# Designed miniproteins, single chains, continued (3): the designs that were tried, part 62

Each design is a single chain, and the fold is of that chain. pLDDT is the mean over its residues in the fold that is shown.

## One batch from the design tools (miniprotein)

Design m10120
Fold by ESMFold2-Fast:
Structure m10120 (fold): chain A 60 residues (1-60)
Amino acid sequence: MTDDEKLKKIIKELSRSKEAAKIAEEIRKSNPDDSDLSLAVKIGLSITKKAEEEYKKLKS
């Protein structure tokens, strides 16, 4: 399994979690004038970054 495949699994699991909902809420509160598309991109990036950090901790 590639690193990309592992990261995708972590992102999918995290996106279904209460943690993802919390991240989404914080981003919406910080960017009230942003479009739905802009918010979705920011949320996706935040979830991806968190998934990468979790993966690095497991790899170490």
Scores: mean pLDDT 73

Design m10121
Fold by ESMFold2-Fast:
Structure m10121 (fold): chain A 68 residues (1-68)
Amino acid sequence: SPEEQARNEAEARRHVAELKAATDAGDLGKAIEHYQRAKEVAAKMDPETAARLNAEAGRALGEASHRL
């Protein structure tokens, strides 16, 4: 269980990092794809940690949408 949570958290964080990289590169399609993957993984995590990751991902995607 703790190992599952750690793996899910690491996977979600990887998708958020790739979302940010895609946003910086101006690739809205990739940004949206990684945003959706991060949300899917976050749904399997502790609600408090999921809320933090979802907020970070949403903020990054929001910035991308304004730029692109």
Scores: mean pLDDT 81

Design m10122
Fold by ESMFold2-Fast:
Structure m10122 (fold): chain A 99 residues (1-99)
Amino acid sequence: MTEIEVQVVKIGDKYRLLIRLEDDSEENLEKTAEEVKKIVESVAPEHPLTALLKYLDTEKNKYVLLLEAIFEDKETVEKVVEALKEKFPNLKVLPEEVL
């Protein structure tokens, strides 16, 4: 099962949602990424999820995919996080950071 971590980072008056996906199977990683994108689009269609980086972590032998969406308001990002938690009960939420 793909590991999913989400973190909200406040940058000025914006909220950045960072999503980290990790799996030993690139196919499973891509399938999970598509499910995540569908959930974000269903909750916040005005805020597209973009891929920042995809790489192979050679120490862990795991594929990693980093996704990002930018939000204007905290209420919308919290709705997205809750929707992701409902679909993926093992999802890990990291503490909010302020930059």
Scores: mean pLDDT 83

Design m10123
Fold by ESMFold2-Fast:
Structure m10123 (fold): chain A 79 residues (1-79)
Amino acid sequence: SERIELIQEAGELFKEARELAEKGEYEKALELVKRATELLVQAGYISEEQAEKLIKTLEELIKKGVPGKEAFEKARSTV
């Protein structure tokens, strides 16, 4: 199923993004999160509004100096 494949690919991108954020590579981490959320929207798993909320929440938490792993967990909880 294309839908399942998109969701699985998004999951792997989120894992890689979290690892990059833990290393302080926030720009690369955010690029992977954006790609992952695009795949989830394409799969019909989340809305574009939910994807935007997740990205904005993550960007704000990183800007506030929240550690990458904690920022990712909190952002993901918004969807």
Scores: mean pLDDT 81

Design m10124
Fold by ESMFold2-Fast:
Structure m10124 (fold): chain A 96 residues (1-96)
Amino acid sequence: SMAERRKKIEDDILVSMLRMVSWVVRKSDKDGAISLMEVVAEELEKAGRLEEARAIREFIRLVREGTLTDEDKERILSRLSPESQRVLENVLKAVS
């Protein structure tokens, strides 16, 4: 269907954007990395990937509150696509 084709194109664009963000995050400071995660969550929401967006927003809240545990990290990562997982792993290196 046309809707399935549009969704696939939108998903392909999103994946390309996530790969670029993953690279940019490696050179970001903590505040920059968190701001990039806010952009990622917004783009996931626009793409209809609401569960991934919620997981990333939860991550942002926990990092800002200083309450992120290793258990939270594993739980959040398990809710993400491979491309989103790579972004989050690079953010964790920038904020550690």
Scores: mean pLDDT 81

Design m10125
Fold by ESMFold2-Fast:
Structure m10125 (fold): chain A 57 residues (1-57)
Amino acid sequence: AAAAQAAAGARSEAHVPVIKALNDLYENESEELIREKAKEVGLPEEVFRTALDGLKA
């Protein structure tokens, strides 16, 4: 369980640069546009939602 979760975490970390780029766009662009980009990249909505929550918090 822990090992499998670590592997999944490493994969999720690959999305960190994308999320940061989306944060910059979110400040100036609509959330809808950013969400569309996330889907194109294949970013899970759960990860995207967490990033947006972090940005707002």
Scores: mean pLDDT 61

Design m10126
Fold by ESMFold2-Fast:
Structure m10126 (fold): chain A 58 residues (1-58)
Amino acid sequence: TRLTRAQLVAIAALARHGRSHAEIARFLETAFGVRLSPAEVRAALPEAERALAEALAS
């Protein structure tokens, strides 16, 4: 499943603040209506970190 930039930024921001992959997955379901497993959140982290870095640079 393709994630939006907003979802990627949220994943990276929550991970930086010490949230677990399961907590991040729960947040994505409640805030964006997207259902991810904790493993899928972990797999998305490199792309999420790049999206957050790009957002902070602009």
Scores: mean pLDDT 84

Design m10127
Fold by ESMFold2-Fast:
Structure m10127 (fold): chain A 87 residues (1-87)
Amino acid sequence: SSAARAEVMAKADELQALLEDPSASVADKLAAIVEFVRLLEEHRMDLSEEDKAYAEAVLAKAGDWVSTLSAEQQAELERMAAAAEAA
């Protein structure tokens, strides 16, 4: 639906802004990554190829940022993702 597409794209924009904000907490950035991935997987079929390309670019930025984190912070992201999938 157009509403589902709008929600995914809005979350992509929010995540990109958070990743570019040096004052945003690691916890907020991790939570935004988990929520964005969840929404993207739920609504992938509602997205155009251009929308998917943008979403993948935002995920690549998130992945690059996560690669700079400590092993403990990376483990926290995995824990949060597992909890979100279990809910």
Scores: mean pLDDT 83

Design m10128
Fold by ESMFold2-Fast:
Structure m10128 (fold): chain A 55 residues (1-55)
Amino acid sequence: MLTEEQRKEIERILEENPQATPDEIAEKVGVSREEAEAARMDYYSRKLQEKKKKL
């Protein structure tokens, strides 16, 4: 599991570059590609939920 600091860095990277690949995120944050991909998907899911104002 990612630390809170690593999760915030991933979100920051995605806010600045939505097209960032999991490999790029993993290298910048120092996490595995799988962890970066999971965090990226979680971030997009949360953004979609916020947009739809769904519970």
Scores: mean pLDDT 75

Design m10129
Fold by ESMFold2-Fast:
Structure m10129 (fold): chain A 103 residues (1-103)
Amino acid sequence: SRLEEAKARYNEIATKIEEILKNKIPLSEEEVYELLRELVEALMELLRLLLERNPSVTREELEQGLAAFEEDLRRIGKELKLPEEKVEELIEEFRKEVEKLLE
């Protein structure tokens, strides 16, 4: 199913990030930005499909889960030495896309 494919894609990217962190693999700023952007895009697709199946999810419940994801992005960005400004740009784009899903 499309939902299973979206879950698999998100898990694939998350696992890749964990391997990079564990093995201290050096990445350029551009490579880190692209990797985190792919993670955001994979989560947005997964979230879209989950909301289509569970329209009763409250904005408050969603915002709590998303706050945890934003903190993970900040932690990963800091560990991989991405400038804070670039991490906040990704978070702002993510928040704008979430608002569009809730319209």
Scores: mean pLDDT 83

Design m10130
Fold by ESMFold2-Fast:
Structure m10130 (fold): chain A 80 residues (1-80)
Amino acid sequence: SLLEETKKILKEAVEKIRKLYEENASEEEIFKVIEETEKKVQELFDKVTNVEEKKEIAKLAHEFLLEAEKILEEHRKKEA
């Protein structure tokens, strides 16, 4: 299902972001992963016709952005 595909994409994106921080990748590389993930999720959202699935995808996308922001802030605090 498109919902399950969205969950997989978001999970893999979070894992990739965490790995990039551990490898001291640039913030530009991390933001590129976030942008590419948002584009993929938006494409899936646009294909979904079921209102309940659209709401769940939107919720998951929002939770992903909050998690990514939290990882960024935690990393910045450790470097300070």
Scores: mean pLDDT 81

Design m10131
Fold by ESMFold2-Fast:
Structure m10131 (fold): chain A 89 residues (1-89)
Amino acid sequence: MEEELRRIRERAEEEARRRTQEFLDAVAASVKDREKTIELHREMAEVLERAGVGLVSGAHSKEELEELLYEAYFRLKLEELLREAEARR
């Protein structure tokens, strides 16, 4: 069980890192596309809200938003994997 929980956490961390990087790459690619930039901002807000990470506390730097997005993806994936593991018991 401890080994399984360690692997679940590692998988959640890998997924969070990958998803965060994919989002940042998409943002960089869309810098001259206003409609795409708005779409990505909406996607970010929805992911943060779903993970319970508040975006309410004022203006955030790009680096702060990156950290929040990573935390959101990590929480969502960890919850998913833990739910799946629990359902198998």
Scores: mean pLDDT 75

Design m10132
Fold by ESMFold2-Fast:
Structure m10132 (fold): chain A 80 residues (1-80)
Amino acid sequence: MEEREKLIEEILPEAYEILKSDPIFKNATDEQLKRLAEARAYRLLDLIEKYGYDKTIEFLKSLGMESDIKLAEAIKKARE
């Protein structure tokens, strides 16, 4: 939906910088990082919509997914 696309577009630059700073992605190209940022942003938005923000954050913390936690925080802020 257009509303979801606009939200992702607004957070995409921050999502890109979050993944770029993650040492797991140090060898990824700029193009790969942009694709990953968009895909992860949509996935996290889907999780937040289905399970709520607090449960999504708890799940990500249990997995040690630090970059995904930061991205979920960016999504929450953009939805305010």
Scores: mean pLDDT 82

Design m10133
Fold by ESMFold2-Fast:
Structure m10133 (fold): chain A 110 residues (1-110)
Amino acid sequence: MEEKLKLVKEIADRFEKEVMKALYDSKSPEEFEKKVREIADRFLRELVEKAGLTPEQAEKVRRILDELIENLRYYAEKAFNSKSEEEKQAWLFRARIFVHFAAKEIVKVA
């Protein structure tokens, strides 16, 4: 039980890192949104296959991810419009906080 929850958290941590990398590597908020949706789909599949989520749990996780992507789009627009690295890092930190709390909700649902 505890090992499975730790696996979910580990998957969520990798999701956060990939999302942040996509934010740094993307040329626009639109490109970032597309990449994040692809990352989210892949990680949801991994949660189902490795953590054994039921279809109902998977639907709840999908909703959490959809809400997260909507929020990340806003934060990405702010980060991309930032002129200073300090300001950009502040928006990226807020994005990480959203991913972190979404991960905790996913663990709670799983």
Scores: mean pLDDT 79

Design m10134
Fold by ESMFold2-Fast:
Structure m10134 (fold): chain A 65 residues (1-65)
Amino acid sequence: AIEKVEELAEKYKDNEEAYTAALGILSAIEAGADPVLAAKKAIENAKKSNKEEAAKVAEEILEMF
């Protein structure tokens, strides 16, 4: 649910990398993307960029679905 992703973004508000990743996934879902696929793509992109905090947030979002 979008609401749970918004809550997770607020939890990571003080962490720019994690917050930006959560907002990116939220924006994709709001644009009509499948939440599971959006989260998986975010994990892949974060790992490719060595953004460990972004990957963790994307994995937490994936676990919500």
Scores: mean pLDDT 81

Design m10135
Fold by ESMFold2-Fast:
Order: sequence, then structure tokens, then C-alpha cells
Structure m10135 (fold): chain A 100 residues (1-100)
Amino acid sequence: PRLPPGAFSAEVAAELGMSDGARAVQLVNEALVAGTSPERVRELGRELGLPEEHIELLAEFAERVREHRDDKEKVLEAARELSEELGEPQIPLVAEGVLA
């Protein structure tokens, strides 16, 4: 996904960067489409150089996706929470697109 520079808060942009933000969105897509495990999300997040705190948030999101796979609204709620924590507004949009 292409992320505009203004999509992040100043703190997230300084720490995560646009490339890292795009990779976080890719892991969200992997969790939604492929049902990627939390353990695999942690592995991929470390390989992609994401901050540990963001990796754990992404892994928890993957767990919630797997737990609530048949409940679209709970998955969208988890995506909104992750978006607020990471400052990445593309996350709920990706979730809505995948779950449509």
C-alpha cells in the first residue's frame, strides 16, 4: 500500500517512518487475508525492523482476527484500536476492504 507522509502523527512519523508504516499495513493485510499467526507476525515484524511495541500490537491484532474471524464488527473494532495505537489511518480502510 502507498501511504501519504501526512497519514502519521509527528511522533509516529519520526519513529516508524513511511516505509515502516507501509510494512505495518502489510502485516495487517497478512493477518486478515492469510490468518497469519501472532508468532509469525512477531517474526515478520522483527525481520521488517518494526519497533517491538508495534510488533506486539500487530501480533495482538492477528490473535483477535483469528479469534473473531466470523465477527466482522469485532475485527473492524480491533483494526480501529490498532490504528489509534500506531497512528496509521490506512489500517481500518484495509480491514474494511478485506472484510467486504
Scores: mean pLDDT 72

Design m10136
Fold by ESMFold2-Fast:
Structure m10136 (fold): chain A 56 residues (1-56)
Amino acid sequence: SMMEEIEREAERFAEGWVRGIVAASSVVVPEEVEQLREKLLEAARKILELILEKQK
């Protein structure tokens, strides 16, 4: 379903963003990375939802 596709892609984008941030920063704490992952996942969902709605 579209919702499942959005969730899967959102998780992929969030993971990529977290990886990029960790690679660029030498002071990232693992506990803070998990919180950041959740916030980035929420942002990714909203962005992908807007993109998909704009395509239709």
Scores: mean pLDDT 74

Design m10137
Fold by ESMFold2-Fast:
Structure m10137 (fold): chain A 100 residues (1-100)
Amino acid sequence: VVDDIGESGRIVMDIYNDVYSGSISNSDVRDRMNRVDGIVRDSIGRISDPDVRRGLSDVSSRIGDGIGMVDNNSSNDVVIDRIRDVSRGIVDIVDRIRRI
């Protein structure tokens, strides 16, 4: 589970880099963010720790916000800031799991 969540964080950072460089379409950002959300939501069902489940739920909500920003053609800076928030949330969850 922690490896799956960590890998989702890697995918998010790849999205961050591609958005920052301007080398990715809004459609690709949406598709890849949906894939990350799928991993996060699946992980919620497999984890019993309530704090970790809450953190994953919060990350899923931030991913949804990010997709909404892309759908509304928000500026790259706004999208990048949201992707960064998602990445930080994933890192915090991985660290929390490793401390349990």
Scores: mean pLDDT 78

Design m10138
Fold by ESMFold2-Fast:
Structure m10138 (fold): chain A 57 residues (1-57)
Amino acid sequence: SGEGLILSDTEARVEPSGEILEIKYLGDGLAAGVNPETGEGALVTGRIGERGPARWI
């Protein structure tokens, strides 16, 4: 797991790498983030749709 920042309802940034993930909302404060370059994914928790802190699970 790691930390990052929700940028919008469609994007999050992974810290410290600065990698941008595309977000798909799953419900219950969870989203799936996917790196569009590699296809690798992670679960993201935070306030989806608002800029703010996020955590990767």
Scores: mean pLDDT 66

Design m10139
Fold by ESMFold2-Fast:
Structure m10139 (fold): chain A 62 residues (1-62)
Amino acid sequence: MELDEEVLIAFIEIAVAIGNRTGDYEGTIKLLERIKKEAEERGLQRAVDYANETIKKLKEKL
């Protein structure tokens, strides 16, 4: 079901927007790692890949 995957992708986007506004990249990365784990447990490969790429980009800002 693509709806759950799109919802997780939307949460990733919102988390990044909040992290960029607050500067809390460490807290944002922890949240994204939790979302990634949920996506992995559900077999949602698009959400897993997007979370991985987003975490990598945020770690480059640390």
Scores: mean pLDDT 80

Design m10140
Fold by ESMFold2-Fast:
Structure m10140 (fold): chain A 96 residues (1-96)
Amino acid sequence: VTLTQTPASATVEEGGSVTLTASASGGPASDVSWYRQDADGRRVQVARSSGPTTSYTLTLHGLRAEDTATYYAQAVVDGVTVTGPGSKLTVVPAAE
């Protein structure tokens, strides 16, 4: 299974929302988790979805500057973890 993530990067104003999508190729993926990776390379799970499907979304609302990070989708297929390429989110101050 190969995971693709869209968008590859996004810039959103504070208070806005963004939807990140992970798509599995070669068949349905199970046990997909979304991770936020900080500047130190540490990943924290922010969402999880289970059940066989080919598309998974993470929608973030009420964005804050601290939500600026790279978000990775990880899927488990036949006991093997496959990680997507990442979606880089930048949250900027709202325009006045």
Scores: mean pLDDT 77

Design m10141
Fold by ESMFold2-Fast:
Structure m10141 (fold): chain A 74 residues (1-74)
Amino acid sequence: RARELGESGDIRHIPELVPLLGSPDPEVQDEAAEALERIARKVGKAILPYLEPLLTSPDPRVQRAAGRAIAPVL
């Protein structure tokens, strides 16, 4: 599912990725992080307002994934 969300490149799917980024399964976490990064690469700077709340997340896994996604668009 995380992979499918990333392939769509649709920013509307970012809220669906957030619980997957916090998954206890490292494979699910990685797929969700890759999906978020793929969306960021496709939409560019338009993703910034959607990444802002993730960068300040209390979950370090969510924060880390958001950092990976923001890097290629800066």
Scores: mean pLDDT 73

Design m10142
Fold by ESMFold2-Fast:
Structure m10142 (fold): chain A 76 residues (1-76)
Amino acid sequence: SPEEEARRKLEEGKKALQEGNYDEAIEKFVEALRLAPDSPYFLEAAKLAVTAAMKKGDDEKLEEVLNLIRQLAGAA
């Protein structure tokens, strides 16, 4: 299911984040957000995507992540 796939992407992102691979972590967390925006994993994926972008120090990527979260949270 999309929710189970989102959980898998969330776990992959957490591993990448622990390894200091911020680009991969952001990619995986963004995939999790897109797969199941109404799932219980959305808030955790959103928080971790923001954290990874901040740790990378990439303001443009942080803006992209925040815009995506706003768009998905506002979806009907």
Scores: mean pLDDT 85

Design m10143
Fold by ESMFold2-Fast:
Formats: sequence, structure tokens, C-alpha cells
Structure m10143 (fold): chain A 60 residues (1-60)
Amino acid sequence: GALSAEQEALIKELASELLKNLGFNEDNVVNLYKDRLKTGELTLADLKKDLEEVKKLSSV
């Protein structure tokens, strides 16, 4: 799909963090976020916010 390099990098980082903190499957997370970015349900800003929130869980 037509995702930017920045979007691809953020999705991979988010998927890795969700796997580490919540045990989510990386492929499922990547596919979900790619689909939602393509449909416009998620923006780049939403993706960055989700990543920040997941990182807060691992900073305890």
C-alpha cells in the first residue's frame, strides 16, 4: 500500500511495543494499522499518540 516510510516505521515500532507489553501478534497489529490508515480512520498523529501511550506502559 501507499504508506510513507515514516508511517511504516511507526507501525513497526508500535507493533513491537504492543507485543512486548500486551502480547499482541505483530502481524495482526501491522495489518490493522495499515488498513485504518488507508481508510482514513487513523491519521499519522493518532499513530504517534498510540505509540506514546504504549511507551508510557513500559516506563513503569
Scores: mean pLDDT 77

Design m10144
Fold by ESMFold2-Fast:
Structure m10144 (fold): chain A 68 residues (1-68)
Amino acid sequence: ELTPKEIFELNKKGIDPYSKEPLKDPVKLAGTDEVFSKEALLEKNKHLPEELRQKIKNSKDKEIVVPD
């Protein structure tokens, strides 16, 4: 499991914590300083309802709320 510290260190290097690839279309999780590639965030959260995944995919905001 990824800790906030690991996510922060990877983000400093411009790396997506889920894919370990360079950040693409970066989005910040609301309530945190954590940044993910939108594509990787959607893949990791495939268990979420379709409507919520579509909101994430279509968001033009750089800050996204994802329920745990």
Scores: mean pLDDT 70

Design m10145
Fold by ESMFold2-Fast:
Structure m10145 (fold): chain A 87 residues (1-87)
Amino acid sequence: RAEEVLAALDPESQEKLREQAAKNEALIKVRLENPDLPSEELKKRSTELADELLTKDQEKVEEAVLRLLQLAIEEGMTAAEIQEALA
């Protein structure tokens, strides 16, 4: 189901979703490793890690994308609504 929704999105929306998934994954990882980091430093480090994930770990980014889509589907969003949210 998540894979079907991903296939229904246009390439631009797919790219935005990959960026969002990488940012979310990076933010969680940096916060877990550094719970007391100030917001500005957290933002900087999570952005750097997100860029690294997009460049070096495509498999992890794809898994994160499918997790985000599954969550959206469970909340009742359609492929069209997800695409609009990414616009």
Scores: mean pLDDT 78

Design m10146
Fold by ESMFold2-Fast:
Structure m10146 (fold): chain A 74 residues (1-74)
Amino acid sequence: SAEQKALVRATLARYGITDEKLVERALQIIELVKESNGTLTKQEIGQRLGLSQSTVSRLTTPLEQAGLLQLRPE
């Protein structure tokens, strides 16, 4: 939703991430984890979305800190 996108954009901006491509990737991560009932690891997210582990970590850390994402421990 537009509201969810705005919240994700604002959250990432607080961590210095303003790239709209990265905002869209963050939304894809949230939807993927939601569809998987929160059972995905960072490694599995990277594999499913074709993202490097550095990009996954850069995006998931702000989202987890903001309570927008919950991941399975590795």
Scores: mean pLDDT 82

Design m10147
Fold by ESMFold2-Fast:
Structure m10147 (fold): chain A 76 residues (1-76)
Amino acid sequence: ERDAALARYREIAAEIEALLERLTPEQREQLLAFVRELEARMKAEMAKDPDDEDRYIALLLEAAEEILRRVRELLE
């Protein structure tokens, strides 16, 4: 359900924010480059069907999960 997906997105976003404080300036720069690439990919996918709200929410959640995974990789 949409409410569950949005709640999970908020939890992931909060975890990312907490982990950002543990990154070096160089690691933050690498993360920003990754986020920009991910945003470009998401925008391209949305352009295929811009009115699909369920697709948008799914892509947003997938993007958040990928960002969280990348942050964890940088901290290792």
Scores: mean pLDDT 78

Design m10148
Fold by ESMFold2-Fast:
Structure m10148 (fold): chain A 60 residues (1-60)
Amino acid sequence: SSAERAQREREELQRKIDELINEAVALLRQLRSSSGESGQELRKRIDQVYAEIKELLAKR
């Protein structure tokens, strides 16, 4: 049914958002102990993860 599809889509979307949030938290923790080039690379990855979270949130 349409309701079952909508529920499945919401659950899949939420799972993906939760995964990205967990990744962002892990990267932020790593960034606190990183410097120089390593810190810059982590910052770029964090920005990418936040962009993905924003895109997925816009689909809710």
Scores: mean pLDDT 83

Design m10149
Fold by ESMFold2-Fast:
Structure m10149 (fold): chain A 86 residues (1-86)
Amino acid sequence: AEEYKKKAKEILEELNKLSIEAGLIIASSKLSEEERKKYAEELRKIEEELKKQIEKVLNSEDPSEEDVEKARKLLEEYQKLVEEMK
């Protein structure tokens, strides 16, 4: 049980690091106004969904591996968008 909550916290820490990196990239001159708006909106949606999924794991009395896996997949999607912006 505690192992899944630990993994959820690790995913949240990684999200926080990627969120800072994404903000710096969005502020860069390499992206057009339209690209900045598109990526900012997509990243915001994934971040909100990921945070809700993490909250579900942390507030659960019996967190499942499936719930942690869903959070990991959302983190991978977020990471992919950050890499795409580079």
Scores: mean pLDDT 82

Design m10150
Fold by ESMFold2-Fast:
Structure m10150 (fold): chain A 92 residues (1-92)
Amino acid sequence: MLSEEVQELLSRIAELREQGKSDKEIMEELGITPRQLSILKQIVQAYADAVRRQRELLAQVGPSEANRQQIAAEIQAELDATLAALEKELKE
């Protein structure tokens, strides 16, 4: 699970991007390094990839509730592991 601090940073990055700000402006406003911004982008991409993969797999499995729950659980476990690794790198 991501820390509240990382979740707040992701929310601020999303807000600044909606305002049309560049990566440089985001780094300057949030006081983060290029490495930290890269890791935060990887976190956003991991979420996007998990959502896309879940949607694709659910479309293939049909109406089985048990199979849908299993797919959701497996994707969530893989996402949680990826997020834990990325958050560890962010705190280095």
Scores: mean pLDDT 79

Design m10151
Fold by ESMFold2-Fast:
Structure m10151 (fold): chain A 85 residues (1-85)
Amino acid sequence: SLGKKILEGLLDTMLFHLQTAIDQAIQNNDQSRLQQLLDQIDEMIKDLERLKERFKDNPELVEVYEEYIERLKGLRDQILSQLQS
């Protein structure tokens, strides 16, 4: 659907910007920025989980939200690995 394509495009753009910010923070050894990005990602995961519940009767949107929640969790794990090093 058009709605799915728009949602995926917005989420892809958001993830690309997050990955860039994470990569820069890692390169600069910026622990404070990594913590801020971690907090931002945790809030984004909560927001997507809420949207997934809101649209639970739309399997196409549920699948998109589940995919992007897992991708955000991957970024979260990347940050946590850096903060424990």
Scores: mean pLDDT 90

Design m10152
Fold by ESMFold2-Fast:
Order: sequence, then structure tokens, then C-alpha cells
Structure m10152 (fold): chain A 105 residues (1-105)
Amino acid sequence: SHIDTLEASVSHVDEETIDELIASLTPEEQAVLELVYEATKRALPEWSDRTHRVFAVTAAQALRTITTGPPTEEQLLEAIRIAGELLNLPEEITERIERAVREML
């Protein structure tokens, strides 16, 4: 959504802060970020690239609370749900991203 709460909140996040968060990721978490980033772009093309990146990095970081190894599909989807909850997204939006991820797997 062009005027949603997350888009407005993310507008205040510095690009360097996002880059630092991405740089903190392990190679396995970086792979998850890239997958979720592409899925988020497909599911929510109306969102800014910054919002796509914030969602993707949040999901990659959420994965740390679930597993220390390569994620299963179920663990990846759980990380996406946690990211949606952390960013106060409607369930409908999180479900759109989950669907896009499943289509890419």
C-alpha cells in the first residue's frame, strides 16, 4: 500500500542502517533475505524497495530464533510470519508474501 503504516515508518530508516543489518547476516540468512526480497517484490510491487528490503532483513533475522542451520520450508514460512507480526502487518499481506515464497521454492 502506498500510504500504509509500514511504508511511512520505513521512510525514516537510513539506507546505511539497512545495509549494516544485511551485513550482520550469515551466508544462510543472506540467501533467505534474497529469496524473501524477491518474493516481497512480486507480492507487493506497490511497496518501495526500502520496504521490501526491511521486510526481507526482518525475516532473515527472525530465522535466528527458529534454527541455526539451513531452514526447512516450514521454518522459512514461520520466519516470514514472525516478521509480519514484528512489523504489525495484516495477516492478508503476510499470506501474500508466503504464497510468493512457496511459488519460488
Scores: mean pLDDT 81

Design m10153
Fold by ESMFold2-Fast:
Structure m10153 (fold): chain A 85 residues (1-85)
Amino acid sequence: MPSMEEVILETVKGTLLTIAKKYNVPQSQIQAIANAKTYSEALDKGFELLSTLTPEQQLLFGEVLNKSLMHTYRTGKPRLVEPVP
């Protein structure tokens, strides 16, 4: 059975990969996020990604991630929320 930690990791990685693809982030950063094995690694790579975005895009990412994590905590299942422009 997947642990809650694994479900949270899937949610964080999925959200980061969706945002990275939406903003046409370099493939090297996409691979780094995809290769993250822990929640901490995924967040570290996420912060690197955020540093390349505008303040408005950083706020949007925070909203999308928060919605995805809240859904995961409420349902116990990973869910990707499509980023809004």
Scores: mean pLDDT 70

Design m10154
Fold by ESMFold2-Fast:
Structure m10154 (fold): chain A 68 residues (1-68)
Amino acid sequence: SEEVAELAYEAGREAAESLKEIPSESEQEALTVAVSLRVAAEHPELVQPDARLVTPAREGFEEALASR
């Protein structure tokens, strides 16, 4: 749903904001995947079986990093 995608986006932003140093590309990818899995686990009732949360989580993460 749009709601769970927005939650993933915000979680990605929060993850980037919590970092003390700018992560490497591989670290960014790993953190984005971890964030998407966390959001899915926290909101199972909002997640469709085929929902792709990695994309919105990555977008939020990248936008927050770019504004640092």
Scores: mean pLDDT 76

Design m10155
Fold by ESMFold2-Fast:
Structure m10155 (fold): chain A 67 residues (1-67)
Amino acid sequence: SKEEALEAVKAALEAAGVDPIYGELLVHDLEKDPNPTVEKIVEVLKKLGVPEEVAKELAELLVEAGL
């Protein structure tokens, strides 16, 4: 579910030293996007201030979780 994926993103962001609110913003942007891909998610996360390595891991997790 979106809630489960959001909680996973928030936990990963907090562990990486990033404000968990970025997870909520990311899910909102993904819900608005008709075709979210790993590449798009990585780009959004990097724009939000997440390092590329962390962004790739989160993007893969979100895609696996159905986002």
Scores: mean pLDDT 74

